# Ledger of designs, part 111: designed miniproteins, single chains, continued (4)

Each design is a single chain, and the fold is of that chain. pLDDT is the mean over its residues in the fold that is shown.

## One batch from the design tools (miniprotein)

Design m15855
Fold by ESMFold2-Fast:
Structure m15855 (fold): chain A 69 residues (1-69)
Amino acid sequence: SMAREQLERLDRLEGDRAATEALLAELGVEFPGPDEARAMTPEQIQALVDRRLEELRRELREKIAEAEK
């Protein structure tokens, strides 16, 4: 399934931030724009990225579980 392929891609890109961000963009995950990023600390931006990654991983795991019933 597409969800399994996407989860496998995320797992293979662990530790490669640029490739992970590119994959998230392909999957329609929006990062803060330049104006929003200017108001945030680097730590806040990192926390937002990490949160979106975990949300996406959870969503993909649920889609995989549903498809494999």
Scores: mean pLDDT 67

Design m15856
Fold by ESMFold2-Fast:
Structure m15856 (fold): chain A 90 residues (1-90)
Amino acid sequence: MIEEIEKLVDKLEEAIKNKASQEELIKLMKELFKKVVEYLESLGLNESAESVRELGEELIKKAKKSEESAIEAASEAAFRAKRLIDVLKS
């Protein structure tokens, strides 16, 4: 599960670097947040899972406003997911 999240973070970072479309960034963000929520729920971290779900909804809403907002939201999503992975591996 954590390896799937790492792969999705890598895909999102690569998409940002390659200037992927707003639609592609939103798609990757949705996949990333879904997998993070599922993983946290599998660990019994239900409050953390709900916080990530709420964050995901806010960032996806931001990403839908413009191409620039999508890049900013995707970058924040990748950053926060990487920080979470670091905590879970420690």
Scores: mean pLDDT 85

Design m15857
Fold by ESMFold2-Fast:
Structure m15857 (fold): chain A 67 residues (1-67)
Amino acid sequence: MEIRIVLEADGSGLSPEERRRLLEIMTREGRLRALALIDAIRAQDPSARPRVTVEVRVGELRRVLES
């Protein structure tokens, strides 16, 4: 089972420092949401092996997390 979570913010009107801070916040939140989703899936089906990819974008900034 493959799941992709995409978190995207425009970032227009933000300074480079604000975009970096937003990327860090969204990356942490994306990780927490991915873990919660894996737990929820396994609670319904203990044999499930979900693979979750979180892609975070803020303007030109990008980060990818794999589980």
Scores: mean pLDDT 85

Design m15858
Fold by ESMFold2-Fast:
Structure m15858 (fold): chain A 102 residues (1-102)
Amino acid sequence: DDVKKAIEYLERALKHLEGASAVASPEAQRYLEKAIEYLRKALTAAKNGDLDTAIKFAEQALEYARKALEIAQKDNNPVAVAHLRRAIEDIEKAIEYLKKAK
């Protein structure tokens, strides 16, 4: 089930964004808060079968996660960078499965 796989990847991504937020600078945390907010909205939409809305929110979460990654790299914060790279990969995989489910 492509929707089930998408939800699993979104849930993994959320845990990694939360892990990044725990160790990130205040500047990176502002973008992480937005990434987490949109990822939670994507999860809710995916669970409700609203695939178009889930894709939209997942793409927004991806944009904010990438901005947080740029800041974490400038901060020389390897723990935040590792969590953000894994979260980005998981969000990209979730978007692939959501698009495949349509």
Scores: mean pLDDT 92

Design m15859
Fold by ESMFold2-Fast:
Structure m15859 (fold): chain A 70 residues (1-70)
Amino acid sequence: SPEQVAEFARGLAERTGKEKLSLDEAAWAAVMAGNLAGDPEAGMRANVLIYKSGKKEYTAEEVAELAREG
């Protein structure tokens, strides 16, 4: 589900121990979250949204929100 992908993405982002993730780290968290949730397509869509956002840094909350939108 979108909520499950978002929860995994948040957890992965928080486990980095960083207040802000790079774009590549945020994209990694989204893809891994999709795989862990059994929905790799949702993870790939979230990855596209992260790259399209054009941001340099992401909070765990922002990564989770983009994963929910994928």
Scores: mean pLDDT 84

Design m15860
Fold by ESMFold2-Fast:
Structure m15860 (fold): chain A 62 residues (1-62)
Amino acid sequence: MTPEEKVNEALAEAFAKSSTRKELIKLLAQGLLEAGLISEETAEKAIKADEDEAAEIISAAL
């Protein structure tokens, strides 16, 4: 699976399982970590950040 496909899969799962933007960001960060696309440190920072900051952290790490 390509990196783009892994990102799209993680995003789709996060959207399917989340009801809030905060939950979406947490699930996306976990999915990207499991796919090996971001580091554990980056995932932890994103989960602890606010929604807008978390999006920037994830985007910068990809």
Scores: mean pLDDT 74

Design m15861
Fold by ESMFold2-Fast:
Structure m15861 (fold): chain A 72 residues (1-72)
Amino acid sequence: MYEELLEMLKKRLGEGKAEKILELIKKIYEKRLTEVTAEDADKFNEEAAEELKKLLIELGVPEEEASLIVGI
């Protein structure tokens, strides 16, 4: 899953930007995996996902692909 996303990001954004975005994706998912059920954690994940989705769309990633990447 991540490998396919990384290839797509590299094609559209270049290797350096793809690596940064993948790192942000991993950080978002790691936060979810801590099972912190606090509402602040959920809000953080939602805000981070929305910001990442916006960034991906701005950089030329289609909305469908961006939604898949952030899990929305």
Scores: mean pLDDT 64

Design m15862
Fold by ESMFold2-Fast:
Structure m15862 (fold): chain A 60 residues (1-60)
Amino acid sequence: MKEEARKAAIKYAEEHADQFTEEQIRLLAVEIVTKIDPTMPASEVREIVEEALKVAREKR
């Protein structure tokens, strides 16, 4: 489910914004999204990952 993947990735980014680099958050967000929805197109995965990165930046 796309919404479940998005929610999980964003939550992870929020919780770990101060502990991990943007590159680490990006890689982990991709893994989370792919595990929850392995059929999601790469373009949609990239959109969710970029959103998670924005959330991590905003939390700081």
Scores: mean pLDDT 79

Design m15863
Fold by ESMFold2-Fast:
Structure m15863 (fold): chain A 76 residues (1-76)
Amino acid sequence: SDALRPQIVQQLDQDVQRFLALAQESTGSQKDLYLAAAQEYQAAKDLIANQGMDPRDAAILLTGRLLNIMASYIPA
């Protein structure tokens, strides 16, 4: 887990940049979705890189938050 921390942080950074790029090319609710996803990946990266959170625990937290974002994206 700790031995892979730099690689996991690098992967999360790449995911943040990917979602920010998708948001820049999107409008409306799709843009909001991509910005929300980028924010959650950035938060997970900060927890691992700056707060010493275990990468597995951060991944579980991120997964739950992403599922909540996806569930809220579809209008009633």
Scores: mean pLDDT 83

Design m15864
Fold by ESMFold2-Fast:
Structure m15864 (fold): chain A 115 residues (1-115)
Amino acid sequence: EPTNEELKEMIQVKADELNARAAEIIFKVGEEVGLPKEDVQAIIEEMATLILNVRYESITLIDQGFSPEEVRENELESYEKAIEKFAKLALKYLPVGAVERLTEELKKEVRKAIE
């Protein structure tokens, strides 16, 4: 079983990988619908902030003595909520079909990283 320090490092690495992958997906979808680069960057920054918040919460739970399994379950639920919140924000910039595709791809990446 990993130590608390190893668990925190794994959470950080997963968050960084998800952030990089989310940026790639958002950039591709933004280009396909012809969004200005500044709007694409704003959407990427919104998702980065949500990922940062999930990372911080998960690390805090480890410090509070929650089990690795409880932390993982909370991490999955928190990313799901983050993606739902992101979808609502993205609707300001993107058509419904593009947001649906974006959220499906992001949910798939979260499952790959955590499951």
Scores: mean pLDDT 86

Design m15865
Fold by ESMFold2-Fast:
Structure m15865 (fold): chain A 71 residues (1-71)
Amino acid sequence: SHSEELLLKVAEYGERVLKKAKEESEKDPEKSHELGGEIVQAMAEAGASGTEEAIEEALRKIREAEEQIEA
């Protein structure tokens, strides 16, 4: 279904950004831990709610975390 496809995209994107955060943990472990936690929380909230609004919010938070990692 459409919701299942969107949740899969959240999981895939979240896992990619989590991997980036872990790779940066050697340079800034505190920042990487904080951003990793935000990504995990966003993914969990999207999965628990399953609403389009929650999915959009999760994707936004994961994108913000990715931008902070890449800065």
Scores: mean pLDDT 80

Design m15866
Fold by ESMFold2-Fast:
Structure m15866 (fold): chain A 88 residues (1-88)
Amino acid sequence: MLEEAAEMARELAEAEITTAEQQAGAAILAIGIVLDVEALFPESDEEAQKAIELLREAALALAQGDVARAREKLAEAAELLRKLAEEE
């Protein structure tokens, strides 16, 4: 499940996001990943909380039309989630 969250974040970072509809869809998917990560980790897990923060920042950037910033945040979140998945 966490490995799937990491893969989804990576795919969003690499996705073609050019239309307003694609931006809205990507923001919804990023929020979905946040909910998945929150369900797997306690609020005391600092690394998981950092990944959640990055995903929320990406969703906000997408909502504002800042696709470049969103991609940066999604890539950072994907790498963090991948490391968490590899640890356990």
Scores: mean pLDDT 79

Design m15867
Fold by ESMFold2-Fast:
Structure m15867 (fold): chain A 99 residues (1-99)
Amino acid sequence: EKVEKALETLKKLEQAIREGKGDEVDKYIDEAAKIVQEMSKEELLELGTKAVKEKLSRPIIDAIEEALNVPQEKRGETFREALKKYVDFYKKLKEILKK
């Protein structure tokens, strides 16, 4: 349940990032971080496995891995920070592509 909810939120986040919908991006980062904060290590491993199978972007997969490597109390914050770095990187990449 938590794993599926997190996965769907991350898919919506990827779509919002691609579409440049900043308000939706912020909303989905916050929602995903809150779910991740409540997840066990087993649930995070399952989320990471499903993210790989569903071919979510590498930065999202890396954010899940970073959350796995910190104490539970820091998981939501670490995950949120990693996703914010991805958003900033994507904005930079979009500028480079001149689209």
Scores: mean pLDDT 82

Design m15868
Fold by ESMFold2-Fast:
Structure m15868 (fold): chain A 77 residues (1-77)
Amino acid sequence: EKEKEEVIKKLKEFKEKGYTLEAYAVYEYYLKKGKPKLAEEKAKFVTNSTPEEIKKNFTEEEIKEIKKEADKIREII
């Protein structure tokens, strides 16, 4: 339950800063990889990019894992 509350709080903070849910999922993906600076950079990129630009800048495996993170976040909210 605490993990769920933390996700909701962080997602709200990200939305208040103008980020999308998908951008927050990208942030969590790279944060879990131990890359917090890259997590911030990639989240900003995704918020300001088209689906075609995102597809060119991420691997198919990264897109799949990010979609999985986004789906988990949607299940929580």
Scores: mean pLDDT 78

Design m15869
Fold by ESMFold2-Fast:
Order: sequence, then structure tokens, then C-alpha cells
Structure m15869 (fold): chain A 77 residues (1-77)
Amino acid sequence: SPASQAALQASIEMFRILAEEQARVLALEQQIAAAKAAGAPESEIQALEDEKARVEEEAKQRIAELKAELDRKLAEL
């Protein structure tokens, strides 16, 4: 059905967003761990943690927008 097709396409895009987020978060977590091990300044560690939080929030916002778009499409069917 058109509804099932729209839901499938939205699910694929959501999985892509989550995969991109996971890769970026993992890289930042490794950078944070390395910075802490090296005794980097707290300001440098905080900047990396802020970047991680920003990445997570951006992914959350993109998923919310995609869900809203799917809901809109389903209402038109």
C-alpha cells in the first residue's frame, strides 16, 4: 500500500540518520577518552562533549522532522 511504502522509506532514512549519528558519536567518544588520557585542558574536553551533545540533538531533531513528514503524508492517504 502507499502507506506501507511511505513508512518503509521513512524507516530507511531514520536508520541512515541513526547510523551517521552513531559513527560521529563513537569518533567523539574516542577523542574525549584520548584527551582525558593525555591530560588535556578541561576547556578542550568540554568542547568535545558539547560537540557530542550537539550531534545527538541534531539527529533527534532530524528524526522528529522525518516523523512529522511521515504523519503528514499518511494523513493525505
Scores: mean pLDDT 88

Design m15870
Fold by ESMFold2-Fast:
Structure m15870 (fold): chain A 86 residues (1-86)
Amino acid sequence: MKTIREVVEEKAAEAGASEEEKEKALLAALRQAELAVLAEKLGLEVNSELIRKAAEELEEEREFEKLSLEEIEELARAAEAELAAL
């Protein structure tokens, strides 16, 4: 229902995150969503547990909403690094 951007903004407000932390999390979440959608659309066999987990969590917005701001950023960084290594 809510966009990933809105979810991250709400999580940042709840956590009392700084504007810098909010911006990082927003960029990370958007990047993670792009990577998950790209992998699914291309039918790539994703061997990385982190990329697969990110894709599964993003398919269900309600599950994504349960992630903390720090967890979102960490998953996105790991997923981006794994995809770059492919």
Scores: mean pLDDT 64

Design m15871
Fold by ESMFold2-Fast:
Structure m15871 (fold): chain A 114 residues (1-114)
Amino acid sequence: SMADRLAEMEKKIQTLKEKIEQLKAEYERLVNDPEALERSLDAAAKAGLIPKDQRGSPEAREVLLRSAKRAYETEILTLDIEIASLVDPEKAEQLRKKLLEHARRIAQELGVPL
């Protein structure tokens, strides 16, 4: 029924909103909890994303936090686009343009030609 479709849409929107709040809380924890930051630095060094001998440097912390911020902002914006696509096509288009601008800024900061 139409009521069932509306209920499914509302449930999907609620699930997406909860995921956005979870992502915000995860990033806030990374910034504010030194133990969470140290675990992330260990994981990044193990994955080869930062040199092991530079793991303790202020520069490595700055790079990790900037990379995490970009990743969380990208994922949150993608979820906002999914929500908007269900209820507001004009807002969805505006958010897609913001995602493209965000990607361009990241590419510029990483020295990747677009």
Scores: mean pLDDT 84

Design m15872
Fold by ESMFold2-Fast:
Structure m15872 (fold): chain A 82 residues (1-82)
Amino acid sequence: MVLEAIRELQKARKALDQGDTEEAIKYIERAMELLEKIDHPLAKQALEYLRKALEALKAGDTKKARQYINEAMYYVTKLLLE
């Protein structure tokens, strides 16, 4: 599940780089579904950043959304190494 969440977030970043906001949202939501199954503080921190990323995309702030996705990926990667 953790590695799958990282893959979904990598797809989300690629979609944003291609200007496909709707595709990025779908990948973020898939990553969130995977992370919600993990009872760990690092997964909860990643979920908080992904919620912020979705709010940023809703506001049209793609740059801020990308920053929040990168923060979430940091926590998910740290979780993978535990």
Scores: mean pLDDT 88

Design m15873
Fold by ESMFold2-Fast:
Structure m15873 (fold): chain A 57 residues (1-57)
Amino acid sequence: PSAEEALAAGRRRLAAARDAAEADRQGKWSVVTAGEVSEEAGREAGRLARETVAALE
């Protein structure tokens, strides 16, 4: 896909991850390791960054 399509898909996934993280923190976060949500967000950010660099080069 084009860089624009890849960025749009990545942004949607990051937004969904943030919504899920916020809901989890308020409802169930106390029993979950703090790193679990950051771990997922970190993976998505890393993937998007690599995809963006590859598409722009």
Scores: mean pLDDT 63

Design m15874
Fold by ESMFold2-Fast:
Structure m15874 (fold): chain A 74 residues (1-74)
Amino acid sequence: DDDRMEHTIRAAEQAYQAAYQAAKQTLQQGGSVQEAYQKALQAATEVVRQSGADLVDAESIAQSAVQQVLQQQQ
């Protein structure tokens, strides 16, 4: 149980990092906020798929990552 939770937390952290980088790159290249979200969602979903962490919410992670990038762009 604890090992599964630790795996889920680690996967969530990796998904967030991937989503954050995808969103940042998209916005830096002149992409829209919607495009940044789509790229972040793809990145987070890929990490979840590769890790097998079915409890990681890729959509919530993508939304959080995009919001974080927008806050830093101010």
Scores: mean pLDDT 81

Design m15875
Fold by ESMFold2-Fast:
Structure m15875 (fold): chain A 74 residues (1-74)
Amino acid sequence: EEFELDVYEALILIYGAIALIAIRNGEDPEQVLRDLEAKLNRLLEEAKHLSPEGQARLRQTAEDVLARVREAAA
């Protein structure tokens, strides 16, 4: 599980980084946020087979990433 959890966490962070780069490059922040939220929600659904602790960690990482991107979008 740890390896799989680390892979999902890395993917969440990569999606967030791509979103920040897109906003910095002048893409529509609202569209970037919608796309990011959809990708993160899909990833969290895919990770439903992980432990409750693992799922909580991924949800926290996703919320942290979304908060950072929303701040950049403002």
Scores: mean pLDDT 84

Design m15876
Fold by ESMFold2-Fast:
Structure m15876 (fold): chain A 85 residues (1-85)
Amino acid sequence: MLSPEEAYELGRTSGLGIAGGMAVTAIGSGDVEASEEEYKAALDAANKGGGGMSGMGSSAYLSSDREGRRAGGLGALERVRRQTA
């Protein structure tokens, strides 16, 4: 079984990947404001829905995964801000 720590790290990597992928698209579009809103919406949806962890483990593991996704996504958003500034 995945430990809560492992679930958190998987969530963090997943969240970073989602927001990071969108970062490439956002930079290419040149629409910084709309891209930021899309990132925040995608991160919120990923953290709220549980996504890939929905069928796995206990509520504690799902909570850890959601926290990880949020942490990873915040890092990707900061990356977008640096490249857009």
Scores: mean pLDDT 52

Design m15877
Fold by ESMFold2-Fast:
Structure m15877 (fold): chain A 109 residues (1-109)
Amino acid sequence: MKEKEEILKELIKAIEEGNDEKAIEIVEKNKDNEELLKVAALLSELLNRKEVRKKLYEINKEITLESEILVGLYLMDPEIAKKSVEEYLKSLPEEIKEYILKELEKSLE
């Protein structure tokens, strides 16, 4: 579990810092990790990281499209989207959930 958390934290940092090359490298090395792909898709959509999103579409179109719908719903109506966001984040470590929720809140400000 800790090894997954470390990789997720590296991914989040790369996306937040605008290091698209590093984010893409992490995604390509972890293309079988659905949780990591979901985090990458959510954050890249929120932060408008076009190159990361393009790579995610090539790796897993379904997860990428689901994340776009979820982010779109959250930005339109956070209250309606709350349950879907909570279910999407349910399997993630608490620290990672907190990072994503903070990023979602920032997108509304």
Scores: mean pLDDT 78

Design m15878
Fold by ESMFold2-Fast:
Structure m15878 (fold): chain A 110 residues (1-110)
Amino acid sequence: MELTEKAEELLKKIEELIKKGEDIKKIQDLLRELEVLAQEAIENKDEKTLEIIEKSAELLLERAEEVGDEATITRIKLLLKKIELSKTSDEETQQKKLAEIVKEELEKWE
């Protein structure tokens, strides 16, 4: 199955789950699938798949914010920043900036 096809199927599942008002655990499971797919798309430099993943992540973020799940909100924001960095910088710069973002987000929890 092509990465783009997997991303489109996952987007449909996310849209349907949000419409049904399903619980946060299903959102967390879909986010895990999205994180794996994003990593593969970044490694393959598949910009089309990354755009679909960004849209899916934004929908999950809106739902997580409605529920008030700070852990899920942080995970989604980190995923979106990881995708953004993958478009604009080399891997070494991406890793350094991502580590800094993770540190800043963790400091907000304490």
Scores: mean pLDDT 76

Design m15879
Fold by ESMFold2-Fast:
Structure m15879 (fold): chain A 57 residues (1-57)
Amino acid sequence: SREERARALEHIVALAQAAKLDDESFKALVGLPLEQQLRLLEAPTVEAALALARSLL
């Protein structure tokens, strides 16, 4: 849904800033299917979310 896409994007932006991801990595994450992007929101901690994001790159 539109709200899920907006929420996923906000979370990916926050993770990119926290992990200091380069533009290429950030673009790769925002290019992932919504299902994979929403999985980042399900991580129990910021550290777990960052580890998952790195595994998807």
Scores: mean pLDDT 75

Design m15880
Fold by ESMFold2-Fast:
Structure m15880 (fold): chain A 80 residues (1-80)
Amino acid sequence: LSEEEQKKLLEEVHRLSKEGTIEAALEMLKLGDKLYDAGVFDLDSPTVKYGKKLGLSDKSSFAAHIAGAALRSVADEIEK
């Protein structure tokens, strides 16, 4: 993937995380898996940085970040 394509895919993940729906959360998880397989992941998030500091791999840290964002979206939907 080009740098422009990587940026667009990461922006899509962030957009989905703001929708606050269960459907968007599931799509974000699926997209996260595909992005990592393509070598695209956001290492600047606090969750990923802390995961790496704790000795987790980039993949595990990124997966935790995506899962955390999805769980927050589901929690926001339930709390409405």
Scores: mean pLDDT 64

Design m15881
Fold by ESMFold2-Fast:
Structure m15881 (fold): chain A 71 residues (1-71)
Amino acid sequence: STESILEEVLRQLKLEHPEYSSFLDELLEQGREKIRQGVPVLQVAQDIIEALSARDPELGIEFGKRLYDLL
């Protein structure tokens, strides 16, 4: 599922960037709640990319590329 792909991308980023582990966990929990409330998964993915890019532009780009390659 798209939700499983989102979780896997965030898990991979935590392994490569452990300094962001708490932030990535927070984004995953927020994303899951939004999806359960009926927010489109694509909008949730965009929100995550924006949040990551605001903290680290390279991290946002990496997440976006990995996610779109798996969709």
Scores: mean pLDDT 83

Design m15882
Fold by ESMFold2-Fast:
Structure m15882 (fold): chain A 97 residues (1-97)
Amino acid sequence: MSLLRLVLRQGAAEDPATRRFLEAMGWGEELERLEAEGYRVHLRVLRGLSPAEQEQLLAEIRAELEREGIDLRRLEVFPMSPEEQEIVREIEEESRK
C-alpha cells in the first residue's frame, strides 16, 4: 500500500490523462466492473512521467501489492481502504486551494 499511497499523494487532482492511461493499459473495463460490484478504485499517476517511467511505476506497485499478499494481476481484488479514502480526501481538499 505504500506505493499506492505515494501515487495518490502526488496526483493533485483526478486527471483525465491518468484515466486514459489506465484504459490504454487495458484496465478500463476492469475499473467499470469493480464500480458496478460496489468497489471504488482511485489511482493517481505522477504527471509528466515518460511511458517507460509509467511502466516502471506500475511494475513497482504490482510488486509491492503482491508482496503484501494481494493478487494484482487483476484489479478486481484491489478495493480502496478507508485509510486510502482519507488520503484521497486530503489531496482533493489541498487541490481545491
Scores: mean pLDDT 48

Design m15883
Fold by ESMFold2-Fast:
Structure m15883 (fold): chain A 80 residues (1-80)
Amino acid sequence: SEEEKRKVQIELDAFEGVVEIALVMSRGGPAAERQALLDRIRAEVDKLAEELIKKYPEFKDEINKQRDAILARLDAARAA
């Protein structure tokens, strides 16, 4: 439905916002603190994506694609 599609998009946009903030914040601190922040956000993204899939199983592939893209960015930032 249009309502479900809109809700999924709002939640995915929220994921992107949290990740962007985390990536910005990861640039200014000690390496250990940056990595801890990124690891925490990674775990929260995984958890929230699983919750979204449970609520909107029809959008599972879209949610997983977005999650995978976000996790790849976080993992790259952690390695830097």
Scores: mean pLDDT 79

Design m15884
Fold by ESMFold2-Fast:
Structure m15884 (fold): chain A 101 residues (1-101)
Amino acid sequence: HHHHMEELRRAQAALEAADTIYESAREGVKQLKEDAIKALKTSPEEAEKIIERLRAMVDSAVAALDGLAAEHPLVADYFRSKAEEVRRLGDEAIEEVKKAA
């Protein structure tokens, strides 16, 4: 396994990066959802702008995870699973904002 030590280190770093991207996206979705619901009380236009930022953040996180999947095909399913979870969190957050309107 000495010949593959660098491959193992790169894979480990990629998995850690994916977890960081996922946790950042999850917390960001939660915060933007709360901000959008608050904005609905003062300006529906501001709420729409926050939803736009939430969508952009989800798209950015998914693109980053898809990039990791392309670089690390042996563990690509892990990154794709995280990307699907980020998309689902974003969709659920947007639905919750719409229900609060």
Scores: mean pLDDT 86

Design m15885
Fold by ESMFold2-Fast:
Formats: structure tokens, C-alpha cells, sequence
Structure m15885 (fold): chain A 81 residues (1-81)
């Protein structure tokens, strides 16, 4: 419906890549997350994805895989109102 506000979820992943191999594997995950994101930003050791709520579970799975490739990874998930 045109009257319904689109709902978004923000995923943030921080931490250093473990290796060059991890960086290569992460590129595939970032590409998939970017495909389902309305917005994505990388700054220093943190990448942020803004994802439609309908893709929350898909994005969460990809974000957890991405976090596994990072040292001291922190993951946050927040629904935008």
C-alpha cells in the first residue's frame, strides 16, 4: 500500500579482516548484502547495511558469516522506526 511506511533494519559489522583470504570471501557476502540493501557504507573497520525488513533474516545470516571473517567482530541490528 502507498499509505504504508517502508520498514528498514540497520546491520552494523565491525572488526578487522582476519586475512587476505577472509577479505576475498567477504567480498561475496558484501555483494549479496548490497544487493538486498537500500544503502551500504564502509568506514574504517566498520560496514553498515540498511536492509528492508522483509530481508531481515537473509541479511542476518549473511552478516553473521561476514562477522566470522573478522577479528573481535561486533554485530548490531536495529530496526528503524
Amino acid sequence: SLEEAKKWVVFRVSGRMRSAEAERRAQGLVDELSRISGFAVSLAETITFVVPEEKRDEARALVEELAALRENAKVSERQLE
Scores: mean pLDDT 80

Design m15886
Fold by ESMFold2-Fast:
Formats: sequence, C-alpha cells, structure tokens
Structure m15886 (fold): chain A 85 residues (1-85)
Amino acid sequence: MDYSRLMDLIDRGELSEAELERLLRQAAERLGVGEETLEKFREFLRLRRDNPELSLLEIGEKVGLDPSAINEFLLTLSEIYNEEK
C-alpha cells in the first residue's frame, strides 16, 4: 500500500477531521499503542500541515517519533483507509 496517496488527501484537506480522527484511533488500536503515542501522531499530522517544507523525519524529531514509527503509522493509516473502500 502506498501512503503517498493518503498524505496527498490529507495535504489537500479532502479528509474531514472526523474521518482523520477515526483513522488515527483505528491505527492506534491496530498498532497496540497507547493514548500518549496517539497524541504524538495527531501532533505529527498537525505539524506536517503547518510546515510542508519540513521532512517527515524533521517533524518526527519535533514530536518524539522515530522514523520506523512514522513509517508504520502512515502505512497503517493507508491500509485502514483502503480497507473501507
């Protein structure tokens, strides 16, 4: 699954806040991560929108997520999104 398409949808604002929150919660459940990590993922997506010039790695450093966690999170979001089609 290619999460670049999901990121494009997020960047264009084509996903509602309710849809994004639902996807975030499902991804957190699938990954077995707690509320603290889920909050880091929310902040990651917010910073991504506000700072399009920054790399995913740089944004991850700001919220305390390592590159593997970011990759796994984005892939999981993309998988859930496509399972609902």
Scores: mean pLDDT 77

Design m15887
Fold by ESMFold2-Fast:
Structure m15887 (fold): chain A 83 residues (1-83)
Amino acid sequence: NNLEKAKEYLLEAAKAILAGDYEKAAEYARKAREYALKSIDKKITDEQYEILALSNAFLTHIANGDREGAVALARLILEEANK
């Protein structure tokens, strides 16, 4: 399931950020975005939109060297996943 893969890659991106592996985090964030896009049929769902927004936010923080923003976002994503 492309949506489940997108969610898993988003979580792996968050874990990689917390491990300090920004290169791997960017790779996982790009994969999360790719699989979220592949999961879209005719209409984008709220969950698909959220994964696209969060993966793009990770890539933006990494591209700008904003490690504090990347870590804050990673913590938020992992907190939501543990609910």
Scores: mean pLDDT 87

Design m15888
Fold by ESMFold2-Fast:
Structure m15888 (fold): chain A 72 residues (1-72)
Amino acid sequence: MTVAELVEEAIKALGLTYEQAGRILGVSPATVRRWVRGEERPTPEQLRTLADIAERSGYPELAEKLRKAAEE
């Protein structure tokens, strides 16, 4: 799974819109769309923030994948 696919999976699993995801991560919805298209990579800090949200929302395996991507 690419980082783009992983970010899209996380957003869908968490029931977030791109607008909501952007607001949480401090970026525009356009930046979130660029991430899911593979045109831009989230920072390690943004991936860890998304992982923390996934873990708190009951998706620990998804959180682990996001943290691993942040360490690559």
Scores: mean pLDDT 84

Design m15889
Fold by ESMFold2-Fast:
Structure m15889 (fold): chain A 83 residues (1-83)
Amino acid sequence: SQSSIETLKQQLVDAARRQDLIEIQIVSGEFELVIAVNKVLKDHETVQTYQQALKTALLEALEVTTNPDIRLFLLKELSILES
């Protein structure tokens, strides 16, 4: 649901503000699991919705952190989404 997506986006951005790489990885992994499952199911609408939400969350996370390890992770995840 949209409310679930907004909660996950907020969790990822909040984790970035706290410099919590483990939480960023967990929340990013939740988005990726939903995307992967729905790709197999050929639910293109759900795939697109979660990809756009994850991209927005990753970009916002990059704006709130200067930690090089976290930034590298976020940039790698963005690169995978654009592939």
Scores: mean pLDDT 87

